# Designed miniproteins, single chains, continued (5), part 41

Each design is a single chain, and the fold is of that chain. pLDDT is the mean over its residues in the fold that is shown.

## One batch from the design tools (miniprotein)

Design m17408
Fold by ESMFold2-Fast:
Structure m17408 (fold): chain A 89 residues (1-89)
Amino acid sequence: SSKIEQVKKLLDEVVDILREAAKTLEEEILVAFISMQANLALSFLEKGKYDEAIETLESIKKLVEEKVSDKEVKEKVLELLDKAIELIK
């Protein structure tokens, strides 16, 4: 699989985990925003803009750290985001 395909699979898993965990409208809005940012990161990768892709993923990590209250969900999502960033570097 290509690097972009591997990153896409990790980001799809992030969005799926967050979507399954979302119970409130505020949490659903957060998932929608993170999904949009994940798509932006993938767009940067397709254009060869690796630094911008990494910056976008780091922004998603910060948002998850600040806004995701469930510790297990937070830890798993951060692990997947770190794997995605490492693949790009």
Scores: mean pLDDT 90

Design m17409
Fold by ESMFold2-Fast:
Structure m17409 (fold): chain A 56 residues (1-56)
Amino acid sequence: MTAEEIAQVLLDAFPTNRQGAIDYLERELALAEKDPSVPQERVDRLREALALLKAA
């Protein structure tokens, strides 16, 4: 799943609440950054998806 696909899935899940999608992804990113078992590629993808949500 690409960063764009993650952003789109969250927008579809929160169609009238973009801030809810942003808050959810910020929490997921914070947890992923603290977990050494999460691949760096996953952390980078979540960060990119968060940037896309904030830009939309």
Scores: mean pLDDT 79

Design m17410
Fold by ESMFold2-Fast:
Structure m17410 (fold): chain A 90 residues (1-90)
Amino acid sequence: MTDEEIARRVLELVRQGHVLPDPKLQEAFREAQKEAVEKVSKAINEKPGSLTPEEIAKIAEDTMVETLAKKLKEDPELREQALNFIKQAE
């Protein structure tokens, strides 16, 4: 499983109502959400009225996955926590 696949699966499980047990994983997820909000705001400001709700949702999801995947690649402990979260949810 790639870091991007792990990040996407974590995001999917959180959206399904699964609670992140590890504080480090919770913080990484919160930072990914913050970056997604910033990217969405920038995209809207650059092209006001040209983005559909679906396009906005895709920008947010892609940004969260990319941000989280980068953190997983740089932090082996965080990566292990993410894999354990996926195993516990399945």
Scores: mean pLDDT 84

Design m17411
Fold by ESMFold2-Fast:
Structure m17411 (fold): chain A 67 residues (1-67)
Amino acid sequence: SDEVAALATELARLIEEKGVDHPEAQALLRRLAELAGLSEAELEAVRAMIRQGRTDEALTRLVLRAS
């Protein structure tokens, strides 16, 4: 959806500017995970992917699951 795509774009910007562990990035990531129906374990796997520099891959998968 347009809302999910907009949230993912904002999250990518926050990760680039402030890092994935920033409270604002973590809050938005949790919101996207809730829309995608992720478990806590799946959310931790997404955080690990982003910390490995795989941000685009992780966010693309979140958008597809939430749509």
Scores: mean pLDDT 84

Design m17412
Fold by ESMFold2-Fast:
Structure m17412 (fold): chain A 85 residues (1-85)
Amino acid sequence: SAQEALQELARKAAEEEVARYEAEGDEILGVHHFPSGTAVIFALRERDGKLVTEAIVVRAQPSGEVTVSRFEVSKATAEQFLAVA
């Protein structure tokens, strides 16, 4: 189905992002997948000598396009989201 195709596209794109972050030495805190074809990855990254927590939002669109957006968040926010999502 179209919904299953969007979910698979988002899952594959999120797996590629996770693999890139892990290859760069970043720690993956967790991944949450939504039925809408959206995935959210939380990662702990080193930037300018500081550890920062990022939320990476991967969205699959019906056009077959995938958009990736990144936001700095608190580690507590990421842990809270992953505990209830």
Scores: mean pLDDT 82

Design m17413
Fold by ESMFold2-Fast:
Structure m17413 (fold): chain A 63 residues (1-63)
Amino acid sequence: MVEELEKEGKKLVEEAPEEAKEKVRKSYDAAVQVARDIKASEAAVKQLKEELRKFAEKENEKA
C-alpha cells in the first residue's frame, strides 16, 4: 500500500501543472503519512493479539 501510493504520488506530482504541484504534493505527503500510521497500527494490533493469546492460554491452564 505505502509503496504503491508513493509511486502513484510521485507520478501525479511530476505530471501536475505548476500551479497544482503544491496541492498535489501536500495531498500526497498527507496520504503517505496516513498509510504509515495504518501500517504501524496494524503491527501494534498484531502484537497485542499475540500477548492476549498467551495470556488466555496461561489462564486456561489454571486448575
Scores: mean pLDDT 67

Design m17414
Fold by ESMFold2-Fast:
Structure m17414 (fold): chain A 120 residues (1-120)
Amino acid sequence: SEVDEALELFFKFLEVVQEIMGIIVEEAEKKDTEEGEELIKLVKEKWDEIVDIANETLLKVKQEKNPEEQLEIIREALEKMKKILEELLAEVLPYLSEENREKVEKLWKEAEEIIEKIKE
């Protein structure tokens, strides 16, 4: 069903977000600076917000009987998570190495493509 496909894409989006956050945390840990510690804390706070949205979304989708409304719930959740990630990336991209910045930007494009597929 469209809902099952959207949920599969929703989980793929979460995997991409987790990979982005992993790259950021790994670089911050290697640098072992006060700036890096604050960045790790920020990533954890934003990840916790995304996990909360994901959990609420899955509960709402399970309770909803209408497939069109289930798709709307998933789309709204993705837009909220996208905004959180955009705010995080605006703060972290200047602190990343060129190599990790390129990796994160590539993964971000993948995340945006996933969101666009669900909007169709």
Scores: mean pLDDT 88

Design m17415
Fold by ESMFold2-Fast:
Structure m17415 (fold): chain A 73 residues (1-73)
Amino acid sequence: HMSEADEKLREYFKELGIEITDEQFEALRKKASKDGSGKLTPEEIQRLLDEADKDGSGVLTKEEAEELVKKYS
């Protein structure tokens, strides 16, 4: 059901200790996908990560990930 890129994003939240609900994740997927389908491409995932990564380190902090979820909720 989920793409590998989509699953990678979910694993990032999990590794940061952020439990995202199914509703929150579906809202994020739908709002972040260009076509509104909720199917995230690797390019869409990279855009989300770049947007959340304020320091440009390529690694999301818990705070950056929480802001990303809030933005798309």
Scores: mean pLDDT 66

Design m17416
Fold by ESMFold2-Fast:
Structure m17416 (fold): chain A 99 residues (1-99)
Amino acid sequence: RREALERARREAREEYLLWRATVLGMKGLEAEERDKEEGEKLFEEMRKYGEQGEEGERWAREAWERGKRLGPRAFASAYTAAEISRIGAETHAEILERR
């Protein structure tokens, strides 16, 4: 009986979905400047994540607005940070599922 472990597993899964959605949102915003249809397809994928998709979109849009203000390197840096967070969250969720 490990209610704490089950809660940790749920929280790790939610964190992974959040960062995955954030990365998809960032890709969608970047793609949208070149091809609106490609951007819409990425946002459709993000919508599958529900509440985590909504949160991820908000974080992606914040990074996009900072990129517009501070330049493309600011957006690239935020995207790299989001990918690192996604990989970390995925690894954490996998470790907890194996317990």
Scores: mean pLDDT 80

Design m17417
Fold by ESMFold2-Fast:
Structure m17417 (fold): chain A 74 residues (1-74)
Amino acid sequence: SALAESIRQALEILEELARQGRLSTTQVRQWALEMARGVARVDPALAAEFEARLARATSAEEILAVVREMAERL
């Protein structure tokens, strides 16, 4: 889907910033929650599942991994 492709493109940039140690966990969490809200408009059950997983993620890398899995299931 176009939404999944958009998320994957953003993930490539954010994953590179994470490797450089230049990614704020707070900022990536905010972005990830906005992505989940977008998903909720087409698949509210999937969005709820991944919002719960995002709440438990404690690092930028964990958040990015959760969002990647969400995009793969779209």
Scores: mean pLDDT 84

Design m17418
Fold by ESMFold2-Fast:
Structure m17418 (fold): chain A 95 residues (1-95)
Amino acid sequence: MEEEIKKAEEILKNSTDPEEQVDALVKLGEIYLEKNDYDKAIEYFEKARELARKHGLPDEKIRYIDLLIEYARAKKNNDQEKLEQTKKLLEIFES
């Protein structure tokens, strides 16, 4: 995990490719979700969403990030109904 965090941070500092930067931010958010640091996860996903919108990335990618944000918020709030809904929608994107 620490090596993955360092690689993602290096991409954010050195890459000029918005898609690579968005993917790095999503990866950081996912890592912090695994660590149960929901506030950091949400921050990284929101940064990814803002960057994706700014650079006109595909709508499907933006929708996926929005679902990750809602999933992280549901985990933070222990909202079981939203967890079930967002998890089901995320599975569609990974199919």
Scores: mean pLDDT 84

Design m17419
Fold by ESMFold2-Fast:
Structure m17419 (fold): chain A 80 residues (1-80)
Amino acid sequence: SLAEEVVAEAAREVDERGLPNSREARKAELERVMRRLGLPEELIKEWIDVLENLASTPDSVKEEVAKRILEALRKKEAEL
């Protein structure tokens, strides 16, 4: 959906912004932007783990985390 594309683009932009090429700084930037988007802390952590371990994360786990992000984003849209 369009919302899924927006979430994917936001994550991509945040990854591209990863300041000094320090993994810690990039992770902090990802967390900051996702908190600003209103995502739950647990979901932010799971998504960062998926992004940092994309090649080794099972597709079922990626799908589950993506669904939870979409649901959280939809709930935030309903509040706006």
Scores: mean pLDDT 64

Design m17420
Fold by ESMFold2-Fast:
Structure m17420 (fold): chain A 61 residues (1-61)
Amino acid sequence: SMEASRRAAAKIGLLFGLGLDPSTTVEEAMEALRERGFHDVTREEVEKYLAAGRAITAFVE
C-alpha cells in the first residue's frame, strides 16, 4: 500500500539523518525510532541506514 511505502521512506530518512551525526549509536537510533512509533525495525536495518548517513558525513569534511 502507499501508506506502507510512505512509512518505510520516513523510517529510512530518519535513520539516514541520525547517521549524519557520527556520535549517534545504534541504540540511540532504535530509541528515536520507537519514540516516533516505528516498532517494526531490525538492528540490521538500523545499522545499514545509519552507516549510510555516517558515510556521507565522512566525505563532507
Scores: mean pLDDT 77

Design m17421
Fold by ESMFold2-Fast:
Structure m17421 (fold): chain A 118 residues (1-118)
Amino acid sequence: MRAAELARAAELLAQVDDRVAGNAALLREEPERFEARSAPEEVEAARARIAAEEQRTAEAAERARLATTRLLAGLILAGDPEAGRRLLETLAELYASQGEDELAAVFREAARELAARL
């Protein structure tokens, strides 16, 4: 795995995680306004994060990570296809290496979707 691709993956993961944390705070304070202004994927990720914090179960934490992963994959899909496919493959390998097979599958599916657009 190339160091630059790994660094880019880590940077985007940190940015999305920070965004979801901020969105969770907004959803707690102003739920109606946040839901009206935000994309469905951002609302789902914020809701899953709140549920994980409240329920404190491994299942809720896993659902929050999956929702955040889907949001990240969607943002990469909306960008440059050539750079995006390599980044999605790198993220899939990274999560698979950590035993996070469900998260890795999200990135592999997104990579296949990008490849189909060629």
Scores: mean pLDDT 78

Design m17422
Fold by ESMFold2-Fast:
Structure m17422 (fold): chain A 90 residues (1-90)
Amino acid sequence: SWRDEIMEVFNKGYEEVRELLKNDPEQLKKADELFIEFFEKLLEAETPEEIKEIVDEFVKEAKEKLSPEAYEVVEKMAREIKAILEEAEK
């Protein structure tokens, strides 16, 4: 399902961000808080449009709170999730 594909993108992206930030406990804490909030919102979302809004907010918060390298991972996740949503609308 498209939800399973989005969760795969989430899991891979979160693992990559945690590896990037493993020696920066303050950034790791911010990343963990952001990813947990994102995950909870994804679980509550019922439509592709709601997911798109959640993804846009996640990208915005990551840009403000995370390092440029971690933000690039979030941007990549956003592109992959949007591609999954486009395929789901077939």
Scores: mean pLDDT 86

Design m17423
Fold by ESMFold2-Fast:
Order: C-alpha cells, then sequence, then structure tokens
Structure m17423 (fold): chain A 95 residues (1-95)
C-alpha cells in the first residue's frame, strides 16, 4: 500500500537525519547547518500535515529564519525533492 511505502521512506529519512544530527552534535553545527536541520524537521512535519498546517509552518519558518515566505517555500521544495529521491533509491534497493 502507498501509506506503508511512505511510512518506511519517512523512517529511513528520520534515521539518516538522526545520524547526521549526532555527527553535528559531536563537531558543533554551523549556523547554516542549524537552519538546514530546522528545514528537514519542518518538511517531515509537512509530509504528515494538511494545507492549513503547511501554511502555518511556512509562516513560522519565515519569522524564525528572517526570510520571505517565497524563499522558505523554495527551500522546502528542494528538501522535499531530496526526500523523494531518497525514497525512490530505497525502492530500487528493495526491488
Amino acid sequence: SEEKKKEEALKLIEKQFEEQLAKLKAEGPTEAQKKMILLYKKVLEMLKADKKKREEIIEELSKELGLDKETIEEALKLVEKEIKQLATEFEKLKA
């Protein structure tokens, strides 16, 4: 089922994200890396959220990062594209 594939992909992404976070905690994250971590976390939330919640997340990130909503939307689209590519690669490995 589509839902099971999405759940497995999200778990893989969460695991990779946690591994990256553990490495950054050991080395000390730069400001750019902290912003990237926030974007990844918010994209994971958005994948589980409806349209209204997505708009709230974009507004929150716009205020928190000091960037316009259009820039946040583009950054989130790039992160979502990376997540989808990782999911596709994972499906190829299972096939």
Scores: mean pLDDT 62

Design m17424
Fold by ESMFold2-Fast:
Structure m17424 (fold): chain A 69 residues (1-69)
Amino acid sequence: SAEIEKKAQEFRENNPEGAKVAEEVARKLREIGDSTDRYLALRRQLAQETDPAQRAALQAQIDDLGRNG
């Protein structure tokens, strides 16, 4: 929230090197979260899908995410 953003700005002003590392770590954590959310969405679609061809396509997307995500 805005309070966290203000604290982050104060930290950046007082610790510029540490702030850059913290921002890079936060970016990587967001990327991991986005990949996890995508994985869970694909797994939910696969659980509801009954067509074998569509199930194979969804599984291929899950496998690709595991290799490249």
Scores: mean pLDDT 75

Design m17425
Fold by ESMFold2-Fast:
Structure m17425 (fold): chain A 90 residues (1-90)
Amino acid sequence: SPDEREFTLMMARLLAVKGEVFLIENLAKKSGDPQLQAIAEQMRKLVEEMEELRRQLDAGKISVDEFKSRMNKIIDEIDRLSNEAYSLYR
């Protein structure tokens, strides 16, 4: 169904975001840069927020539209933090 396809794409985005956060966490650990460590910690908290939204969706506590809206905001925040982290590595 269209909803099943949209859910699959959203889960693929979540996995991609988790991979990005893991890479930046490793970069922060290797560099020892306190600013990179702070960014990595903030990104980790955002991933935990995404996982909580998934649990709320699974429990029927939020609508699919609310889930999508809130997930997209978190993804936008992660993208901004990722760009900042890579700028510090240069």
Scores: mean pLDDT 83

Design m17426
Fold by ESMFold2-Fast:
Structure m17426 (fold): chain A 83 residues (1-83)
Amino acid sequence: SKAEEAIKEAEKKIREATELAIKALPVDPKLGLEAGVKAGLAGIYLGVAKSSEDEEVQLEMAEKAIKLAEEGIKLAKEALAKG
């Protein structure tokens, strides 16, 4: 289903965001922390998606998680480009 695909994509993007945020933190602590916060918020939305019985809610929450994780990835990459 679209919801299952979105959940898998969210899990992948959150993992990437978290790994990059950890690498970014010693290079630019402010951007690294902001990236980590975005990854954490994405994880909360993913948790809601996985806990819902409604496929539409699963999809909406997973898409929000993907967007937040992508924002985190962008911030972390900006930090890493400065090092």
Scores: mean pLDDT 89

Design m17427
Fold by ESMFold2-Fast:
Structure m17427 (fold): chain A 75 residues (1-75)
Amino acid sequence: LPTPEEIIEEIEKQLKEAGMEVTEATVTDEEFSIEAEGEVVDEDGVKRKAYLKFKRTKNGEVIEKDAYLEGGELG
């Protein structure tokens, strides 16, 4: 299984390709957390601000996942 650091690197790469920048990343021996902001093009072709916060254990258990898209509801 990949380490939390390797998983964060892969997520950062994917987020950057989607137009998002990682604003915060925290790694511990138990879990890791990542927060990102950017602008994404929605299904209607409209450019909107996006926010993602994701936290999981090193073993793949998701603890927290929040996502927001401008004009949508914060979940």
Scores: mean pLDDT 69

Design m17428
Fold by ESMFold2-Fast:
Structure m17428 (fold): chain A 94 residues (1-94)
Amino acid sequence: MTELTLEAQVDDEAVALAYAEGGKVTLTLKAGGIEKTEEAEDGELAALYVEAEGATVTATATAEGVKGKIYLGLRVLSKSGKITELLKTKQAPL
């Protein structure tokens, strides 16, 4: 089992993306009382979008049995026009 988490402050919108090599990934996006979850099959991209104001957004990618890299991206737009882009990767051993 491998897990990646990214956090940022959101004032307008957030997009989270997850991808895993050789297995399924589960992406969860939480912000301001909203929680969304999506599963992606091998070779597919999981994508979630949320609109929230003045909240912390948390994106989590979880994968089991993946025999490659897991990727998690989070892009957040604030009302000030600031864009925050975050990326995490982790090698899964199995």
Scores: mean pLDDT 79

Design m17429
Fold by ESMFold2-Fast:
Structure m17429 (fold): chain A 100 residues (1-100)
Amino acid sequence: SWDDEQLLSMLNDIIKRYQEILELLEQGKTEKAKELIKETILLLKHLIEKVQNKRIRELAEKVKEMNEEILELLEQGKTEEAKKKLQELIEYLQAEKEKI
């Protein structure tokens, strides 16, 4: 199982990744942002299959669901709504980090 230090490291890495995706969207690089979100969804799917820690699995499942919502908004051309959802995701992960 993962310990709190490993969970904290993972949360820091994924928050940074979402901040980079948000910056790409602000620059109008929507296709590159979509590619990174798709890559993140695949990484989360692999994590969910491998982790035995229930807390990490539940967190990964929720984050995957939020990523899929953001991707759907971007595919619909709803870039401003996608940015808002991405900000909500970053805030959610920062709140989860504070619980560690």
Scores: mean pLDDT 84

Design m17430
Fold by ESMFold2-Fast:
Structure m17430 (fold): chain A 67 residues (1-67)
Amino acid sequence: MSAEETARRMAEGAVRAAAEGDEVALRAIGQELMTEFGASREQAEAFIEAARRGDVEGAARLAVEAA
């Protein structure tokens, strides 16, 4: 799977988790970004903030930039 496809899937999952108040899932996705993509804590937090705003495109872009 391409980094772009993976980033979009993570962004969609994070936006959904944030909308549903699923903090466990949202935290797990942020940790996956750090472990799989090598994102910094600051990059993972920016991704989570974009997801909380419902910004799928912005979150996906941040995930790709971390890879």
Scores: mean pLDDT 81

Design m17431
Fold by ESMFold2-Fast:
Structure m17431 (fold): chain A 71 residues (1-71)
Amino acid sequence: SDEELIKDAKKAEEAAKKALEEGDAAGARSVYHEAQRLLDEAKKRNASEEAIKAAEEALKVAKEATQQMGG
């Protein structure tokens, strides 16, 4: 559901921030892949604007975390 997708995206965003705070590059990369999967799923399912936006934000945060840690 869109609600589950939003919940998963929010958890991914939080996990990405935590990985960056802890210097966990492998964890950040794992969350980045999960965020990519969530956004791809949202687009394929033609999810709500809210769900797509949540997934896009999670991906943005995860990507920034991986880039700041050198990959």
Scores: mean pLDDT 84

Design m17432
Fold by ESMFold2-Fast:
Structure m17432 (fold): chain A 100 residues (1-100)
Amino acid sequence: SVWEEIKKAVEELKKRFPELSEEIDKLEELLKNKDFEGLKKLILELLASGREERIRLAEAFVEMAMKIAEEDPSVTEEQRELVRELAEEVQARLLARQAA
């Protein structure tokens, strides 16, 4: 089950970044609700922080969102498009950061 894999990934992130557990819980709730617009806003804020741990958290949740969009049959075509746009924007911002 994709959601069992997501639960395990979230638990591992909380072990690695216990100081970010509140942010991780909020991101997990957005994933469960398939609120990909809300997810995008928080992920872009994490990337904008420039903090290594927050950037890793953002990347992990993008990967989880992509897996959910691919494997969960309840995800709509509109939601799948939002996840694709999120992944593309995150890639563009990470490339821009490497160029700076």
Scores: mean pLDDT 86

Design m17433
Fold by ESMFold2-Fast:
Structure m17433 (fold): chain A 68 residues (1-68)
Amino acid sequence: EVTVMEPEERRKIAIERISKLLKELAKTPQPPELKELSEEAAKMSDEEIKEKAEEIVEQREKAREAAL
């Protein structure tokens, strides 16, 4: 199967992972440094969490491209 992952596939995996992390942060009490992120995630709908994860991934990709 594909040994070299396409950027689109890599992005989808990253979005899925970040979305799961945000949902977990919303469900469990977090240390003070993560409390704000937990509260923010708890206020978000599933769609908003996915959108935020997409934004984070896009920002990281753009930062990488800008550095090149």
Scores: mean pLDDT 70

Design m17434
Fold by ESMFold2-Fast:
Structure m17434 (fold): chain A 92 residues (1-92)
Amino acid sequence: SLEEVIKEMKEFIEKNKHLLDNATDEDVKRAFEVAMPLVAEYAKKYPNLVFDEDPELSAEILRELIEKIEEKAGKKTTVIVLHINLLASQEK
């Protein structure tokens, strides 16, 4: 479920908190530079995906996207991307 993916994201952030604590503005910029093309690729593959209507498919896609970001840019970039997304979710 989407809630399980959010839990997994929180666990990943906690495990890699030391990378987040040492992150600079330049690391954040690089995280977006790597993540945005991958997000665009997934948007192209799943143009009609509605996260609220298909939480299991949404969870699978998010897990795959997170894994691809880590493979491409490493754990520091991944933890920055996840942290920013969780902050945005908490403010809404």
Scores: mean pLDDT 73

Design m17435
Fold by ESMFold2-Fast:
Structure m17435 (fold): chain A 66 residues (1-66)
Amino acid sequence: TEVLTPSQKKLKELVEKLKNGADPKEIAEEMIAAIPSEPVHSVEEIAKFLEEELEKLREAEKKAKE
């Protein structure tokens, strides 16, 4: 079974906050502050990534509700 890295585990926690209505930009800022391991991406790029993941979760919910 694949083990999550510390960064992936923290990302899962932040995604849960997103599902609870948190702003993707705010979550991106928190991620950078909590896991400062050579972030190549800006806060804006990370926020966009989180927004896309949130959109994917919305699509999954739509499919589930069929």
Scores: mean pLDDT 66

Design m17436
Fold by ESMFold2-Fast:
Structure m17436 (fold): chain A 72 residues (1-72)
Amino acid sequence: ALTAQAKAANADLNKINDLLNAILAAQAATAALKAALAELNATIAKINAALAASDDAAINAILAALDAKAAV
């Protein structure tokens, strides 16, 4: 009787451990999605900054070309 009860208790503990591991895996996946979203937002900000810098360089090039034409 005691041996059967010990085996049943161990089986229940194993099920609890498996469920806990599944919950931890789901929590880790949710954290990874949040991290990916944060990285995407940071990347968008970097692209916007790079576009602003590129536009300034293009404007300066246009102004230099205009000054060269005005000298003729």
Scores: mean pLDDT 70

Design m17437
Fold by ESMFold2-Fast:
Structure m17437 (fold): chain A 83 residues (1-83)
Amino acid sequence: MVKVVGATSEEIAKKVYEEAIAAGKKVGFVDASAPLELQRLAAARAIAEGADVIIVYDSDRERVEEAARRLAEEFGAEFELAD
């Protein structure tokens, strides 16, 4: 099952990435400040490429949480918010 992780800062996104790679997981990225169609395209491509974790990133916490939750719901993935 793919996990979609909302990362509320660049430092948190880096930590989530490093922990996922250390665990042998494949990581995809989605920019929560991008248009919604590009967010969906990025998530779909990451899943098609075998991503275990998709990191949704931005400095705006509320935007990251909303985007990550929406993508997790749309793609049937697990949602997590990282602070």
Scores: mean pLDDT 87

Design m17438
Fold by ESMFold2-Fast:
Structure m17438 (fold): chain A 95 residues (1-95)
Amino acid sequence: TELQLDIQFFKIRMSLTASMLELSKQRGWSQEERNQMLAEIDEIVKEAYEAELNGEDGLAVLLTKLEAQLERWEVSQDEKQLLLASAKDLWRTAS
C-alpha cells in the first residue's frame, strides 16, 4: 500500500540522513555543506519513491543514484557498501 511505502521512504530517508550527518561532522563540513547534503539525500529518496509509485524499479533508482552521490562525496568503499546494504534492507521490508 502507499502507506507502507511512505513508512519505508521515511525510514530510508532518516537512516541515510543520520549516517551522513555523522560523516559530515567527522569531515568538518560547514552548515551550508550539510544543508546541501540533506537536500541531495531528499532528492534521491524522492526520485526512488516516485519510481516505485509508477511501477518502476525504485530500489535500482535508489541504489544507483545513492552510489554515484556517495562517490562524489568521497565516502570510503567500506562505508559506501554499508550504506547501500542498509538502504537495500530497509527497502526490502516494504515488499
Scores: mean pLDDT 81

Design m17439
Fold by ESMFold2-Fast:
Structure m17439 (fold): chain A 85 residues (1-85)
Amino acid sequence: SVSDKINYNLDLIQEIQQLYEDLMKNASPEQRKEVGALMIEMQNRLMRYRDLAARGEMTLEEMLDKQTQVLLDTKKRLLELQEKV
């Protein structure tokens, strides 16, 4: 359901926030820059899909599915950065 997709995305956002906080506590200045750039990229991608849905170019369900993909990709890349610390 749409509600289940929203809740899944919210859970992913919380997981990403925790990974971000953990990385930022122990990261070098270079790693902090990489993490920051990744978070900005994530926000821009999420906003793009929101704007497409707002213009009627995408359904709410399609937007949520695309946002799930962005969040999963971001989580994967943060975990890969964490393994290098």
Scores: mean pLDDT 89

Design m17440
Fold by ESMFold2-Fast:
Structure m17440 (fold): chain A 88 residues (1-88)
Amino acid sequence: SLAPGIPELPEGLAAGQEVNGHRVLELRRDPARDFQLLLWEEDGRVYAVITGSEAEVQAYLERHGLREVGSSEAAGRTVAVAEREVAP
């Protein structure tokens, strides 16, 4: 499983692939905005790795009800790991 660490999103990753044994639900990459998103579901929870500006990452977490479990910043870029429960 993806621990609460700060992984970069790998190039060429796609929805339906597995990362650390978890199936990818959604992958988005916008190189023009330096925004990347990886979502996957495991055991009734949704997990996310989000990369982008601090403001865009924070806005995404707030809009989608994701709880941050770890983050890092370098060169104006934020990488955050977050989770939420799947709606019943």
Scores: mean pLDDT 64

Design m17441
Fold by ESMFold2-Fast:
Structure m17441 (fold): chain A 102 residues (1-102)
Amino acid sequence: NPEEERADNEAVQRAMQLMLEAMKKVEAGDTTTENEAQRRALESAKKLKELRERMRNGADPEEILQELKRMIEEGDPVYRLIEAIKNGDWDAIVAAAREITA
């Protein structure tokens, strides 16, 4: 279905752009957001940066893995998107992308 494929591709593209902008804002120390989707993306990007910095500073890898697992179990769509991309699960990528942009 070309219309469904186009809508799915647009949702994934919007989610990727939203996360890219959120990660750039976190690196710049910018907390400005215009809508709830941007706010949620920024919070997820902040958590990813915190985990990266904790690992760089010698945090226990087991603690980092447990925190990542908890975030996935709590249904954070950003971490679900990352897992779906890793697994090549297109339906899961689309589902997570739609949640990110909602």
Scores: mean pLDDT 78

